Designed miniproteins, single chains, continued (2). Designs and how they scored, part 91

Each design is a single chain, and the fold is of that chain. pLDDT is the mean over its residues in the fold that is shown.

## One batch from the design tools (miniprotein)

Design m7360
Fold by ESMFold2-Fast:
Structure m7360 (fold): chain A 54 residues (1-54)
Amino acid sequence: SEEELRRRVFRAAAEIAEQSDRPLTGDEIVRRVAEKLGISEEEARRLFAELTGS
């Protein structure tokens, strides 16, 4: 479901940020989430924006 995908995006973003030795930009997080989940950067950006209200 799309809700399950949003949960995956959120979890992946949190893990990526936690594992970084520096603060990441939203664009860097989106790219890495897309790469990790095997989805497009556009899809990851859309879902990330929905989660952050941006």
Scores: mean pLDDT 78

Design m7361
Fold by ESMFold2-Fast:
Order: C-alpha cells, then sequence, then structure tokens
Structure m7361 (fold): chain A 78 residues (1-78)
C-alpha cells in the first residue's frame, strides 16, 4: 500500500519519462486550482532567484493529513 503522496510521485515519474525536458514542481492545492494544462506560469529558482517562464503540461493532486491539499505540476521551461 502506498500513500497518496507516493502515488502522485509515481504518476509524475511516468509523466517525466514521457516528457524528458519536463520538470516536476510541488505546489499547494490553491495553486493547483489556479492552473490548467497549457497555461504559462513563472518559476522562481529558490537558489538563484532567477525567474523563468514555463508551460504547464500536466498536474497531479493529493491530500495529506487532515485539511492539507498539494500536488505536482509537470512544466516545460520556455
Amino acid sequence: SRSPVEEAEEEMKKLLKENPDGKAVRVTGSELNKVKPGDVITLTDPKTGKKTKAEVIAKTSFRYEPFRHAGYLLVKEL
């Protein structure tokens, strides 16, 4: 038996295999609700502060602990 987080990570792993130039980004449930495949978002590198534009290819969602929602975005940098 896998946790909802592990199931979402496994699904994202499959999507990354199909999209080798893609990147998985963890987001809050609120952020997930604001985006859909085909949307262009701005990514900020937490180490450098550099901002890049990326297209959302796919999204996965999971619930963990009471009242917590999160997910992953598969994005391709533009």
Scores: mean pLDDT 76

Design m7362
Fold by ESMFold2-Fast:
Structure m7362 (fold): chain A 64 residues (1-64)
Amino acid sequence: GVAEEALEAAVAGDREALERGIAELTAQGHSRERVERAVDEAGTLLALGHSREEALARLRELLA
């Protein structure tokens, strides 16, 4: 899904793909600030050694 693609783009450092994901999520009614914070928090979980599934679950929870 778009949220998963945004997280993967952020982890990969793909700024263009990340910006597309943020734009798509904001088009769905999320604020840009909320999306950026959700992706940042999920990326931080991955950096701390949490699983991709845990990071995605947190990302989806923050965007609910």
Scores: mean pLDDT 83

Design m7363
Fold by ESMFold2-Fast:
Structure m7363 (fold): chain A 81 residues (1-81)
Amino acid sequence: SLERAAADAKAALTPEIVEQAVEDAKSGTREGMLGAMGFAVVASVAGDKETTAQIYKALAEAAKKLGDPDAPVLEKRAESL
């Protein structure tokens, strides 16, 4: 069920995992940013808007540093949550 998926996702998002996801996003590496995107999806399924926004904000900052044209889209996603 959707409720069970959300509960399982929430249980997977420990503070340590969230910190690692934010660090991976900020690294600006392809692997780190893709990993962080995966955790943003998990946080979204968990209904954790704060964690989802935190990860998208870190991704937007990394994308800006890389000159990625998608940086404004990532910023808007973080702000709209």
Scores: mean pLDDT 79

Design m7364
Fold by ESMFold2-Fast:
Structure m7364 (fold): chain A 88 residues (1-88)
Amino acid sequence: HLREGRYEEAIKEYEERLKKDPKDSKAWLFLGAAYYMLGDYEKAIEYFQKAIDLDPKNSSAHHLLGETYKELGDEEKAQEYYQRGGEA
């Protein structure tokens, strides 16, 4: 398991990147992933949706949304996002 301080540092870095380029879908994806690793699934979903809004081809964001909904116990939404990401 990775330490909380590592993800806190990553969050600050990606927030600074997004101040310069708010259309950086990859930075939104990594910000969501950092919140997912911290267990803040609500924030993770918010930022993964932002990544998809900017780059609908981002299959990784669909997969990570599926994983996040699975952690929340929403199996129906998890399956929907896995289908979008091509994971059976």
Scores: mean pLDDT 78

Design m7365
Fold by ESMFold2-Fast:
Structure m7365 (fold): chain A 67 residues (1-67)
Amino acid sequence: MKKILLVAAPSREDLEEAVEKLKKTHPDAEVVGALVKSKKEAEEIAEELKKKYKAEVYLYYVGLSTD
């Protein structure tokens, strides 16, 4: 089963920085970045990826921790 780490952030700068760091620390996983405005958007993207690729999807939030 494919492992996907989905990084969700409200700003492109935070998103790119987090994606670069996670790619270095998780070489066995596919790291995907999503520019979102809420945790709900991030969860919707994660569910779509799970269904489409039959993958384990792990959500990592940057700048959205209080939603």
Scores: mean pLDDT 77

Design m7366
Fold by ESMFold2-Fast:
Structure m7366 (fold): chain A 59 residues (1-59)
Amino acid sequence: LVEEAKRLAAEGGRLAREGRYAEAAELYRQASKLFDQAGDRTTALVARAEAERLEELAR
């Protein structure tokens, strides 16, 4: 779970740097769910906040 969540967050960060905000937000949302499922609530909240920020940029 944690390794998969880290992979998704890293890919989301790459897409965000490329300006692909909607796709990046989706990956951060998936990462947040996996971090929360793994019991890492702090990292899950950070990933969720990043997804929400990127969704605003995509609008």
Scores: mean pLDDT 82

Design m7367
Fold by ESMFold2-Fast:
Structure m7367 (fold): chain A 70 residues (1-70)
Amino acid sequence: SRAVAREVAVAELGRLTGLSRAEAERVVDQAIELLRQGREDEALALLRSLGLSDEDATGMVRGLRTILEL
């Protein structure tokens, strides 16, 4: 389900960055909104700004796109 996949993304972002659950939720929701707008480069830049590697940021964006059926 989309909710379960979102929870997985939130947990993974928290693990990779040390962000609190509430902070990770805001970031994941912001990335989802950027992807819905076709702003993939900005979603990647957001994740990289939080300390994710290019590989981890790209993997997370790919996972979120799959959830959104993009």
Scores: mean pLDDT 84

Design m7369
Fold by ESMFold2-Fast:
Structure m7369 (fold): chain A 80 residues (1-80)
Amino acid sequence: KLEELEKEVVSPTARALVRQVKSVENLIKQGKLSAAKYHIDRLIELARKAAEGARQMGDEETAKVLEKIIEYLEELKKKL
């Protein structure tokens, strides 16, 4: 669940991504599925880039949290 991921985030980038995921969930609740799907695809791309950057800096902990966020977004997209 997203709440469990929030407890694992320590980087500002991961915190910002979790906040944006919550915004996407609100779009889904409002029935704005096309907008939600568009934002999910963009957030997955952003999170993949951020995870790669974290690994290049040796921050494996942040990279793993970002990959869990990607996994959550992909599962969310499958339900649309």
Scores: mean pLDDT 81

Design m7370
Fold by ESMFold2-Fast:
Structure m7370 (fold): chain A 63 residues (1-63)
Amino acid sequence: SSAREQQIASLEETLRRAEELKEAVRKAKEAGKMSEEEAERALETIERTVREAERRLAELRAA
């Protein structure tokens, strides 16, 4: 596979794992293992990672 194909696959995996992390944060908050503020911070971090991955993926697909 080309380096571009490998980067695309890696970014798609990053996006899939981000969805799993959002679910894990929700469950941790429901279980009382994470405060509302901690959950918000975690979700903001995940959201930033998603935006960066989507941006890079769009660039690679447009090339």
Scores: mean pLDDT 86

Design m7371
Fold by ESMFold2-Fast:
Structure m7371 (fold): chain A 79 residues (1-79)
Amino acid sequence: SDDEIGELWYKALELFEKARQYYSNNDYDKAIEYLKEAIELFEKIRERAKGRDPATQAAADAMIESFKKELEFIEKKKK
């Protein structure tokens, strides 16, 4: 439960860091892939927090919105 949310959060941030590393190396395809995986993990966090932890749900929603904007930016830069 709470331990799983923490593990998912940590993994999502690691995936985001990998996305940023690939982006800085102009590997936009891998940056997009890792960023999509990070978004999926935050969506799982949101689902687990729903109705139990409003603060964590709100934080996960904010991360999803931020990462989706980053994803759109990278996808546009690839084209």
Scores: mean pLDDT 86

Design m7372
Fold by ESMFold2-Fast:
Parts: sequence; C-alpha cells; structure tokens
Structure m7372 (fold): chain A 57 residues (1-57)
Amino acid sequence: SAVLEEVAAELGISPAQLSGAIAAIETLGELGLRLAARDLGISPEQLREAYRRIKAE
C-alpha cells in the first residue's frame, strides 16, 4: 500500500521490514513492538505511531 511505503521511507526502513514489524505487533503485542523496534534501530514510540497510521488506512 502507498501508506506502508511512505511510512517505511520516513522511518528509513523497507516496506518489507515495516510489514514484518506490524506482524510482530499483531502476534505478540507490546513484546512484538519492543523486539521489532530494537531490531530495526528505531524507537518503540516511532514504531507505535507508524502502526497507528497504517491501521488508519
């Protein structure tokens, strides 16, 4: 989706990495958020905001 690509670019990650992070959040909740944010080198706050924007699509 266009929103997924835009948000991934803003975070400096690929759309595939962002998609994987969303799957981690939806499977593991807060744990998935923390693990994905760490692995991607972004803050949990940045990833949480990205998730909110994508779910609003």
Scores: mean pLDDT 84

Design m7373
Fold by ESMFold2-Fast:
Structure m7373 (fold): chain A 63 residues (1-63)
Amino acid sequence: MSEESKKKVKELRQKAQDALNAGDYKTAAEYFRKAAEVYREDDPNSPIAELFEKAAENLEKLA
């Protein structure tokens, strides 16, 4: 994964955390899905992407 992609993931994870702290589960799920997309672009079979996708699915059920 490139340094630019690593920075993007860090920013997306921070935005997801900010949304969670605000109780905005829908927005948090959207940011976790975007982080998963960045991991999938680097590795289509990324286990980390799958974890973020599962986190987003769980948050969408709470929203």
Scores: mean pLDDT 83

Design m7374
Fold by ESMFold2-Fast:
Structure m7374 (fold): chain A 68 residues (1-68)
Amino acid sequence: MDIEKLEEEISKAADNKDYKAFEEAARKLAEAAGAPKELVDEAVEGFKNKDSEKTSEALGQIRNLARE
């Protein structure tokens, strides 16, 4: 799965404030990485609350798992 494409989709969804597209892309990234759903929930919650630090931290953890 193309991790760069999924990260681009997440960024695009965030710019458009498309919560459904953001959650879908984050879930696909987590599935590709073998990451727990709790990290997806954390990223989505951060995005909805405009907590960029929380969103970045959760996505960063998913990305670190995906790079193996």
Scores: mean pLDDT 78

Design m7375
Fold by ESMFold2-Fast:
Structure m7375 (fold): chain A 69 residues (1-69)
Amino acid sequence: GSMLSDEERTRILGMEVRAAAEKAGLSLEQFAELAGISRSTLEDIVRGKRLPTPEEEARIRAALAALGF
């Protein structure tokens, strides 16, 4: 199997966040509040402007799991 780059993993994470927020009827701001990160941080990660830190990725993934993703 191919190893995912940090950039590819972040792109997939951004797509998962958008899909989860849409299905749950949440804005990105509301998702950021659920994840315990700032809206601007989440938007930069989702738009691929920067990579998440391990802590930020863990918080985002915990929020996804809470929404059943």
Scores: mean pLDDT 84

Design m7376
Fold by ESMFold2-Fast:
Structure m7376 (fold): chain A 60 residues (1-60)
Amino acid sequence: GKKLARVLYDYSSSDPRVLNLKKGELVEILEEIDDTSVKARSLKTGKEGLILKSYIEILS
């Protein structure tokens, strides 16, 4: 199945590569970029971008 994660903290950035997310939102993990960052898709908006691993809880 799809690898899902929950956002743990409100997160916003002026960098267009970064996903802007609210606590409790769900994302699909698309790719691991490095030890600190993943590429994910917001299930709410369909937007893709980078998020810090420390800001998400992996569900499955």
Scores: mean pLDDT 82

Design m7377
Fold by ESMFold2-Fast:
Structure m7377 (fold): chain A 78 residues (1-78)
Amino acid sequence: MEEEIAADPRNARAWLELGKEYFEKGEYEKAIEAYKLAITLAPDDATRKEALENLGKVYEAQGKLEVAKRAYDEAKKL
């Protein structure tokens, strides 16, 4: 996607909060989609890192350890 989107912290933060809510409810697939949107809309590396760390936690809760590790490894680069 080569679009200059004014992805503000509020948009990414809203998706992060929604992802956390779905995760707490055990709706892991919805949590994953919300965190992926937060990563896409992240205005900076700090916000993207937080979204990646939370995405890793959801995958870990699902037992998808290899996918969780990839998310954590991407977060560690930031």
Scores: mean pLDDT 77

Design m7378
Fold by ESMFold2-Fast:
Structure m7378 (fold): chain A 72 residues (1-72)
Amino acid sequence: EEEVRRLLEEAREKALRTAMTLDNQGRSKEASELLERMREAIKRAEQLVRDGKYEEAAELARELIREMEELE
């Protein structure tokens, strides 16, 4: 429960930083698309938490963090 919350916060923070970097590079469309995908993924993870699927929510958050790292 608490770990999932921390992972989601980390994913959100990393996405914001990545989007800012993309925007500064003139890649504003990719930045906007990234932020949209992050919002939808967070809503899905929150739904998984409500359904008691904490492991699935944690995996989703970790996957999002890995995607952000790949984009740099």
Scores: mean pLDDT 78

Design m7379
Fold by ESMFold2-Fast:
Structure m7379 (fold): chain A 60 residues (1-60)
Amino acid sequence: GELEELKKEGEELVEKAKEVLPRAVADSIEREWKYVLENEPTIEALKKMIENIKKALEKY
């Protein structure tokens, strides 16, 4: 379903961030992603987090 697809997309983006962004930034992104998954794993929250990761990746 959509939730499972968003979880996969977010996980792939977090891994990409670890490869291309400074460690401190990538670690912050991973912590925020894990926090959303544990506390508010909704379609809306995952979409917002994915957008934030994409914006961070565009700046590098």
Scores: mean pLDDT 83

Design m7380
Fold by ESMFold2-Fast:
Structure m7380 (fold): chain A 57 residues (1-57)
Amino acid sequence: SIEERLEALAKKLGVSVSAVRGAVAAILSGDPVLRAVVRHELGEEAYAELERIAAEL
């Protein structure tokens, strides 16, 4: 499920599930500045997984 993937990513990154949900929302917004911030702070691998999760929403 999407929730299990969000929880797994939060655990892997050492952040809260709320932070991961916020990152998904930033990607869904389409704002290139917010997307760049997520990519920079969480890294390329995490950003790619967040894009995959966002695409399923």
Scores: mean pLDDT 84

Design m7381
Fold by ESMFold2-Fast:
Structure m7381 (fold): chain A 77 residues (1-77)
Amino acid sequence: MREGALKAAEALEQTARDLQAEGDRLIELGKKLLENGAYSEEDRELGEKMIEEGQRLRSTGEKLLEVARRLKEAAER
């Protein structure tokens, strides 16, 4: 039981890190699209949406890290 909870916490931490990394990449790509002079309103909207989705992925990652921390604490008891 304890080993399973620790393994689940490790898996959640890894998933959280992966989500934060993907979020950062999406934010960078969105910023590049905006900085390189979006030639159309569609490109500008796409860049803005990419930044918003990247921020959502980062927030989800932060929440998963908190869940992993709680699972690890419970497993250590």
Scores: mean pLDDT 80

Design m7382
Fold by ESMFold2-Fast:
Structure m7382 (fold): chain A 72 residues (1-72)
Amino acid sequence: MEEEVERLLKELEPEIRQMLADAGATPEQIDNALKAIRTLARIAAENGDTPEEIRELVRSAAKAIANHIASR
Protein backbone atom coordinates (compact mmCIF):
# COMPACT_ATOMS: atom_id res chain seq x y z
CA MET A 1 0.00 0.00 0.00
CA GLU A 2 2.46 2.69 1.15
CA GLU A 3 5.04 1.52 -1.45
CA GLU A 4 2.36 1.64 -4.19
CA VAL A 5 1.35 5.20 -3.18
CA GLU A 6 5.03 6.30 -3.25
CA ARG A 7 5.44 4.73 -6.72
CA LEU A 8 2.38 6.62 -8.05
CA LEU A 9 3.57 9.89 -6.50
CA LYS A 10 7.08 9.49 -7.98
CA GLU A 11 5.51 8.85 -11.40
CA LEU A 12 3.25 11.93 -11.17
CA GLU A 13 5.66 14.27 -9.32
CA PRO A 14 7.32 15.79 -12.45
CA GLU A 15 3.88 16.50 -13.97
CA ILE A 16 2.62 18.08 -10.73
CA ARG A 17 5.79 20.15 -10.22
CA GLN A 18 5.56 21.49 -13.78
CA MET A 19 1.83 22.28 -13.44
CA LEU A 20 2.42 24.21 -10.21
CA ALA A 21 5.50 26.02 -11.58
CA ASP A 22 3.49 27.07 -14.66
CA ALA A 23 0.84 28.49 -12.29
CA GLY A 24 3.52 30.67 -10.63
CA ALA A 25 4.14 28.58 -7.50
CA THR A 26 7.33 29.13 -5.50
CA PRO A 27 9.52 26.10 -4.61
CA GLU A 28 8.09 26.29 -1.05
CA GLN A 29 4.50 26.26 -2.36
CA ILE A 30 5.32 23.27 -4.61
CA ASP A 31 6.81 21.33 -1.66
CA ASN A 32 3.76 22.14 0.52
CA ALA A 33 1.37 21.11 -2.27
CA LEU A 34 3.22 17.80 -2.75
CA LYS A 35 2.96 17.09 1.00
CA ALA A 36 -0.81 17.76 0.92
CA ILE A 37 -1.25 15.59 -2.20
CA ARG A 38 0.75 12.76 -0.57
CA THR A 39 -1.57 12.90 2.47
CA LEU A 40 -4.66 12.75 0.22
CA ALA A 41 -3.20 9.79 -1.72
CA ARG A 42 -2.50 7.88 1.52
CA ILE A 43 -6.04 8.49 2.84
CA ALA A 44 -7.54 7.33 -0.49
CA ALA A 45 -5.37 4.18 -0.43
CA GLU A 46 -6.43 3.44 3.18
CA ASN A 47 -10.08 3.79 2.09
CA GLY A 48 -9.50 1.11 -0.58
CA ASP A 49 -9.37 3.36 -3.67
CA THR A 50 -7.78 1.78 -6.76
CA PRO A 51 -4.46 3.04 -8.23
CA GLU A 52 -6.45 4.68 -11.06
CA GLU A 53 -8.79 6.43 -8.59
CA ILE A 54 -5.76 7.67 -6.61
CA ARG A 55 -4.10 8.90 -9.83
CA GLU A 56 -7.22 10.90 -10.78
CA LEU A 57 -7.56 12.29 -7.24
CA VAL A 58 -3.90 13.40 -7.25
CA ARG A 59 -4.28 15.11 -10.66
CA SER A 60 -7.53 16.82 -9.59
CA ALA A 61 -5.94 18.06 -6.36
CA ALA A 62 -2.90 19.39 -8.26
CA LYS A 63 -5.18 21.28 -10.68
CA ALA A 64 -7.18 22.79 -7.80
CA ILE A 65 -4.00 23.95 -6.05
CA ALA A 66 -2.56 25.35 -9.32
CA ASN A 67 -5.80 27.27 -10.02
CA HIS A 68 -5.78 28.68 -6.47
CA ILE A 69 -2.17 29.89 -6.86
CA ALA A 70 -2.81 31.34 -10.35
CA SER A 71 -5.95 33.21 -9.16
CA ARG A 72 -4.02 35.25 -6.58
Scores: mean pLDDT 82

Design m7383
Fold by ESMFold2-Fast:
Structure m7383 (fold): chain A 58 residues (1-58)
Amino acid sequence: SEGARKGIEAAERALAEGDGAAALTAASHALQVAKENGDEEQAKRAEELRREALARAP
């Protein structure tokens, strides 16, 4: 969905900028939106980004 895609893009940008906390927030939001809309591929991508963010900003 559009919301999940924007959340994923925000998470990727935050990770590139070294902001793990912002990336975690964006990825968690994207995961929730993707699950609510049944977007399994977007949910998988958001979960991957969430794991990466947690490694950088626990």
Scores: mean pLDDT 81

Design m7384
Fold by ESMFold2-Fast:
Structure m7384 (fold): chain A 82 residues (1-82)
Amino acid sequence: MKYLIKARFAFPKDKLKVGDEVYIKSGKHTVKGKVKRIEGNLIEIETDEKIFEVGDSFTIYDKNGKKLGSGIVEKVEEAEEE
């Protein structure tokens, strides 16, 4: 089962796009995700793990460990497989 994280994000507009593979770190937890949608300052990231809670602060990294930006989780949902 996959999970969809909806977050408000401070983003560099030139570094993050739909389809990108990212790593999300919050406290001691790091999970791999895929960017599914970007709307203004909102981002949706699909992950295989439900580790994040509403209100959590996180940092996004690329696959090489480069910091891309930071966000705050607004909603976590289960994404159904089509």
Scores: mean pLDDT 75

Design m7385
Fold by ESMFold2-Fast:
Structure m7385 (fold): chain A 66 residues (1-66)
Amino acid sequence: MVVITARGASEEGAQRAGEAMRSSGGEVEIELGDEVILTARGVSPEGATAAALILIGDGGEVKVEF
């Protein structure tokens, strides 16, 4: 299970990050609030890395927990 949190990321950035993780074969839940929270299961390390980079590129301050 991977949890990615990002402050300052947009809704569009969150959706793109979720798509990157789903494309790696994982299931993803997205919660939008003061921060973006992506909870993923079955995602590859490549998918999680791609999602984090998308959120960073979108201006997010990103934390990844495994």
Scores: mean pLDDT 81

Design m7386
Fold by ESMFold2-Fast:
Structure m7386 (fold): chain A 66 residues (1-66)
Amino acid sequence: MEEIKEKLREVAEKEGVPEEEIEKIIEETLKGLEELAKKTGLSVKEIFEARLTGKELPSAEKLAKE
């Protein structure tokens, strides 16, 4: 999780986002990634890497264990 937080912080700083808003953006993004990880069975790191490389993740419905 530290690597993900650092990368998100770097992106937000490059965009000129205020420090107060950076923390909120990081928290919201991590919560979204954790929710996707729970629904897809993938790790948060795998989801984050897919987003960084521009790969679209399959919908949660396709990865859900039926």
Scores: mean pLDDT 67

Design m7387
Fold by ESMFold2-Fast:
Structure m7387 (fold): chain A 69 residues (1-69)
Amino acid sequence: GEEEAFELLVEELKKQGLSEEEAREIARKVLEMLRNGEGREAAELLQKHGVSPEEADRLLTRAHILMNE
């Protein structure tokens, strides 16, 4: 569900050197972008925080699957 998608994003952002608070804030924005169909913008946000383009695409695909009904 959305909780698992959120936790996945938080852990990856923490691995990129973000604090838990920063990672949670960015993860919330990414999930909101995905809910709105803004996948490119979500990928760009992840890349600004150190996630490679390839890893951003993989993470967003996994997050989308976890968020689906």
Scores: mean pLDDT 85

Design m7388
Fold by ESMFold2-Fast:
Structure m7388 (fold): chain A 93 residues (1-93)
Amino acid sequence: SAEELLERAEELLEEAERALEEGDLEKALELLEEALRLVEEAARAGAEEERVRELLERIRRLSLEILKRTEDKELILRAIGLVLRAIGLELDL
């Protein structure tokens, strides 16, 4: 269900926040990419718009924190990709 997808995305975002606190930027990005996929699926399944917006805002904020902490080209490109995808989905709501 859309609700189960959002609950799983929220759990992944909590794990991503912990990975960031530990300095594991690659793990944080992997968790954020999976969370965004689940949020995209939930939105397509008719999830509540406000909950989708809140999770997209969290994904954008955490992705921007990764950008502040890394000079690695691959991590930078992945984080930018997450920000752009999250903005695109929010505009389609």
Scores: mean pLDDT 89

Design m7389
Fold by ESMFold2-Fast:
Structure m7389 (fold): chain A 60 residues (1-60)
Amino acid sequence: SEQERERLAVRNLLDTLRALGVPESTIKRLRKLYERGEITLDDLRQLLADKQHEVLNQQR
């Protein structure tokens, strides 16, 4: 279902944020905000894009 696809997308985004060094406490907070409807899937995508940009700028 579309709802199942969205939940998988959220899980994948949070897993990627964790892999990029976002702390577990922040991951848990983001998940709660999403479950409360306070942030959207697009908000999570933007957070991932911002974090990926930071990581790329740390290249030596």
Scores: mean pLDDT 83

Design m7390
Fold by ESMFold2-Fast:
Structure m7390 (fold): chain A 56 residues (1-56)
Amino acid sequence: SAEELLRAAEELRERARELRAEAEKEKDPLRKQILEGMAALLEGMASFLEKKAEKL
């Protein structure tokens, strides 16, 4: 259902925010990039789910 997709998208965005907060505290440049990259991927997945929900 659209509601289930939107809830999943919100959870992904919450996890992405946690990863970005962790990246801000990370002192290793490589680990910081990995955390930021993971956050960006989760945000992309959330956007995909939100777009899918609009078509249901």
Scores: mean pLDDT 89

Design m7391
Fold by ESMFold2-Fast:
Structure m7391 (fold): chain A 80 residues (1-80)
Amino acid sequence: SHLQQGSELYAQGRYEEAAAEYEKALAENPNDALAWLMLGAALRKLGRYEEAAAYFEKAVALSPNSAIAREALALARSQL
């Protein structure tokens, strides 16, 4: 799956390529909170903090009880 391929690339530090695979996963399933979270994480690694924050907001909206998503959003916002 694109989500799995993205996560493998992320683990290798290939954040731009990981983001592209997460975007493909979201094209197939836009309600995948984990894919939004991982896309935000990849963009944060690339220094794209505004985009990362927007995607973390989407992850929080889909999974409001996710402490990881809320913390990631707070961290990304602090870097703006």
Scores: mean pLDDT 87

Design m7392
Fold by ESMFold2-Fast:
Structure m7392 (fold): chain A 61 residues (1-61)
Amino acid sequence: SLDDIIDQIIKSLKVNAKTPEELEELAERIRRLVENHPAFTPEQKAAIKEALDKVVEEFKK
């Protein structure tokens, strides 16, 4: 499901990012990949983008 995909992306970001700056860069790369991916609807792309934005803000605190 979309929620499972979002959860997997967030977990991956938290595991691979050492700093808030690195997490923001990784999130931006994922955002670009999702935006260009034909399998996602505009609604799904928006949901993933929102989840990425929330994680970046929480990590910055």
Scores: mean pLDDT 80

Design m7393
Fold by ESMFold2-Fast:
Structure m7393 (fold): chain A 71 residues (1-71)
Amino acid sequence: SAAGEEAARLIQKAGVAAANGRLEEAIRLLEEAKKLAPQASELIDRAIEALRKGDVETALELLREAAKVAS
């Protein structure tokens, strides 16, 4: 779906933001992606939790899976 494809793009942008230490931007993009792809919301929530704990590596793995589920 168009919404799912847009959610996957937002998840990808969030991953880049997180990798660059832009955590507030990453979380904002992920909250937007959850609205477009509710089916990915569990994986996105787990990724946000990992980011809040400073576990960027785990967050990026979860976001990779979330993007597949969203599209």
Scores: mean pLDDT 88

Design m7394
Fold by ESMFold2-Fast:
Structure m7394 (fold): chain A 76 residues (1-76)
Amino acid sequence: SAREEAERLTEEAERAIREGRYEEAVRLAKEAIRLDPTHMRAWGALVEALNRLGRGAEAWEVIQEAAAVSKALGIS
């Protein structure tokens, strides 16, 4: 399922971060979010990878988007 694929991609993104493959982690995390935007671990992986790449402005935009998705799911 899309949710199971998003979980797998999130685990691969987290592994890529641990191994210093930050650009690959960004790609994997973005694909996980596309498949399941409710998977908050994928948003966290994307933010971490972008920060590791020095792309802090993009990381900040991703944090705002993740917060909006989280509010739509839990505080609406």
Scores: mean pLDDT 89

Design m7395
Fold by ESMFold2-Fast:
Structure m7395 (fold): chain A 73 residues (1-73)
Amino acid sequence: SLAEQALSLIDAAGILARAGNLEEARRYLDQATEVALKASPEDKEQVIARLREYKAEIPELGEALDRAIARLE
């Protein structure tokens, strides 16, 4: 599903961020957001929930995560 694709990209972004590759992590978040924008409202809520979880765990991505959440509403 589109939600599963977006969640996989978000998880990859988290791994990259923990490895110190913040630039690549942001690119993965942008791709995840583009995929999620095409998903159902219910699937978008699931993606937003995961992005909020990562904001608590990876503060270095906070601004990028906030932008992704704002785009998904």
Scores: mean pLDDT 85

Design m7396
Fold by ESMFold2-Fast:
Structure m7396 (fold): chain A 106 residues (1-106)
Amino acid sequence: MAAARAEELERRAEELGEKAEELLKEGKEEEALRLALEAYGYYVLARALRAGEDPALIARLEEALRNRDYATLLELALEVQAARYGASEEEVEAARAKAAEIVAKA
């Protein structure tokens, strides 16, 4: 996958993340959560592309984003992060618990 695509997805993730934070400050909690989930999806896909992950995993991430299946997307994202030791076990467990709560509300 092209590095330029990953860079574009990372920029989009940052923009959506900032917008989600702004909406949360305005009391628009549901809209903020939706944008935060979308931002996370773009971030995970960008990371998978940069890492040269399995094409099947990339296809599953793209399908989850296209179908707005944030539950599957978050599950795949946590799997990728845990495998790479990019976060402590405590951080991964905290993220998993928070992700499940967000998906239930979104």
Scores: mean pLDDT 70

Design m7397
Fold by ESMFold2-Fast:
Structure m7397 (fold): chain A 55 residues (1-55)
Amino acid sequence: SKEKKKKIAEELLEWVKKKIEELYENNTSFDDEERKKIKEELEKELEEKLEELKK
């Protein structure tokens, strides 16, 4: 449903904003481990939200 898609998109957007703020506060160097961790967390959340959207 369109309403469900909007709710999931909003939740995902809020989560992304929170992650961006965390990244911005901790962004002081080219830390490969930090990048990997953030990428993995983002990918997991994105996959979960996409699954919900497809239903």
Scores: mean pLDDT 68

Design m7398
Fold by ESMFold2-Fast:
Structure m7398 (fold): chain A 129 residues (1-129)
Amino acid sequence: MEEKVKIILELAELAERKLEELDGLKTAEELIAYIESIKPTLDPEQQKIADSIIDYIKKNPNLSPEEWEWVKSTVVYLVALSEARKYGEKYGLSEEEVELMAHEAVTLALLRRENPEAAEALLERLRNA
């Protein structure tokens, strides 16, 4: 397996775990506390985005189901991107390659929840590239 595909699979597993953790949250206060707990693991750019999300939730504590899904997906992407950037530093990858790996990993994690057949098709394409 190409090292990049292995990294994408590890990032997808991380994204799946973070989605499961977020699914356990029931209140805006719990969601804010979760985001604040992961914020120290994020890079400075992603920390600013996390702060913006926290501010949004504080102003809009009665989140719609669509807003809950948006916050969960965004938080998971921030975690995946920050982790992908560590791999980028280690392996000398470009910012574009790092962002693409994070995007592919989160897409795979979300597809596994919504459409397992599409997730398997994406995984086969990544393995054969």
Scores: mean pLDDT 82

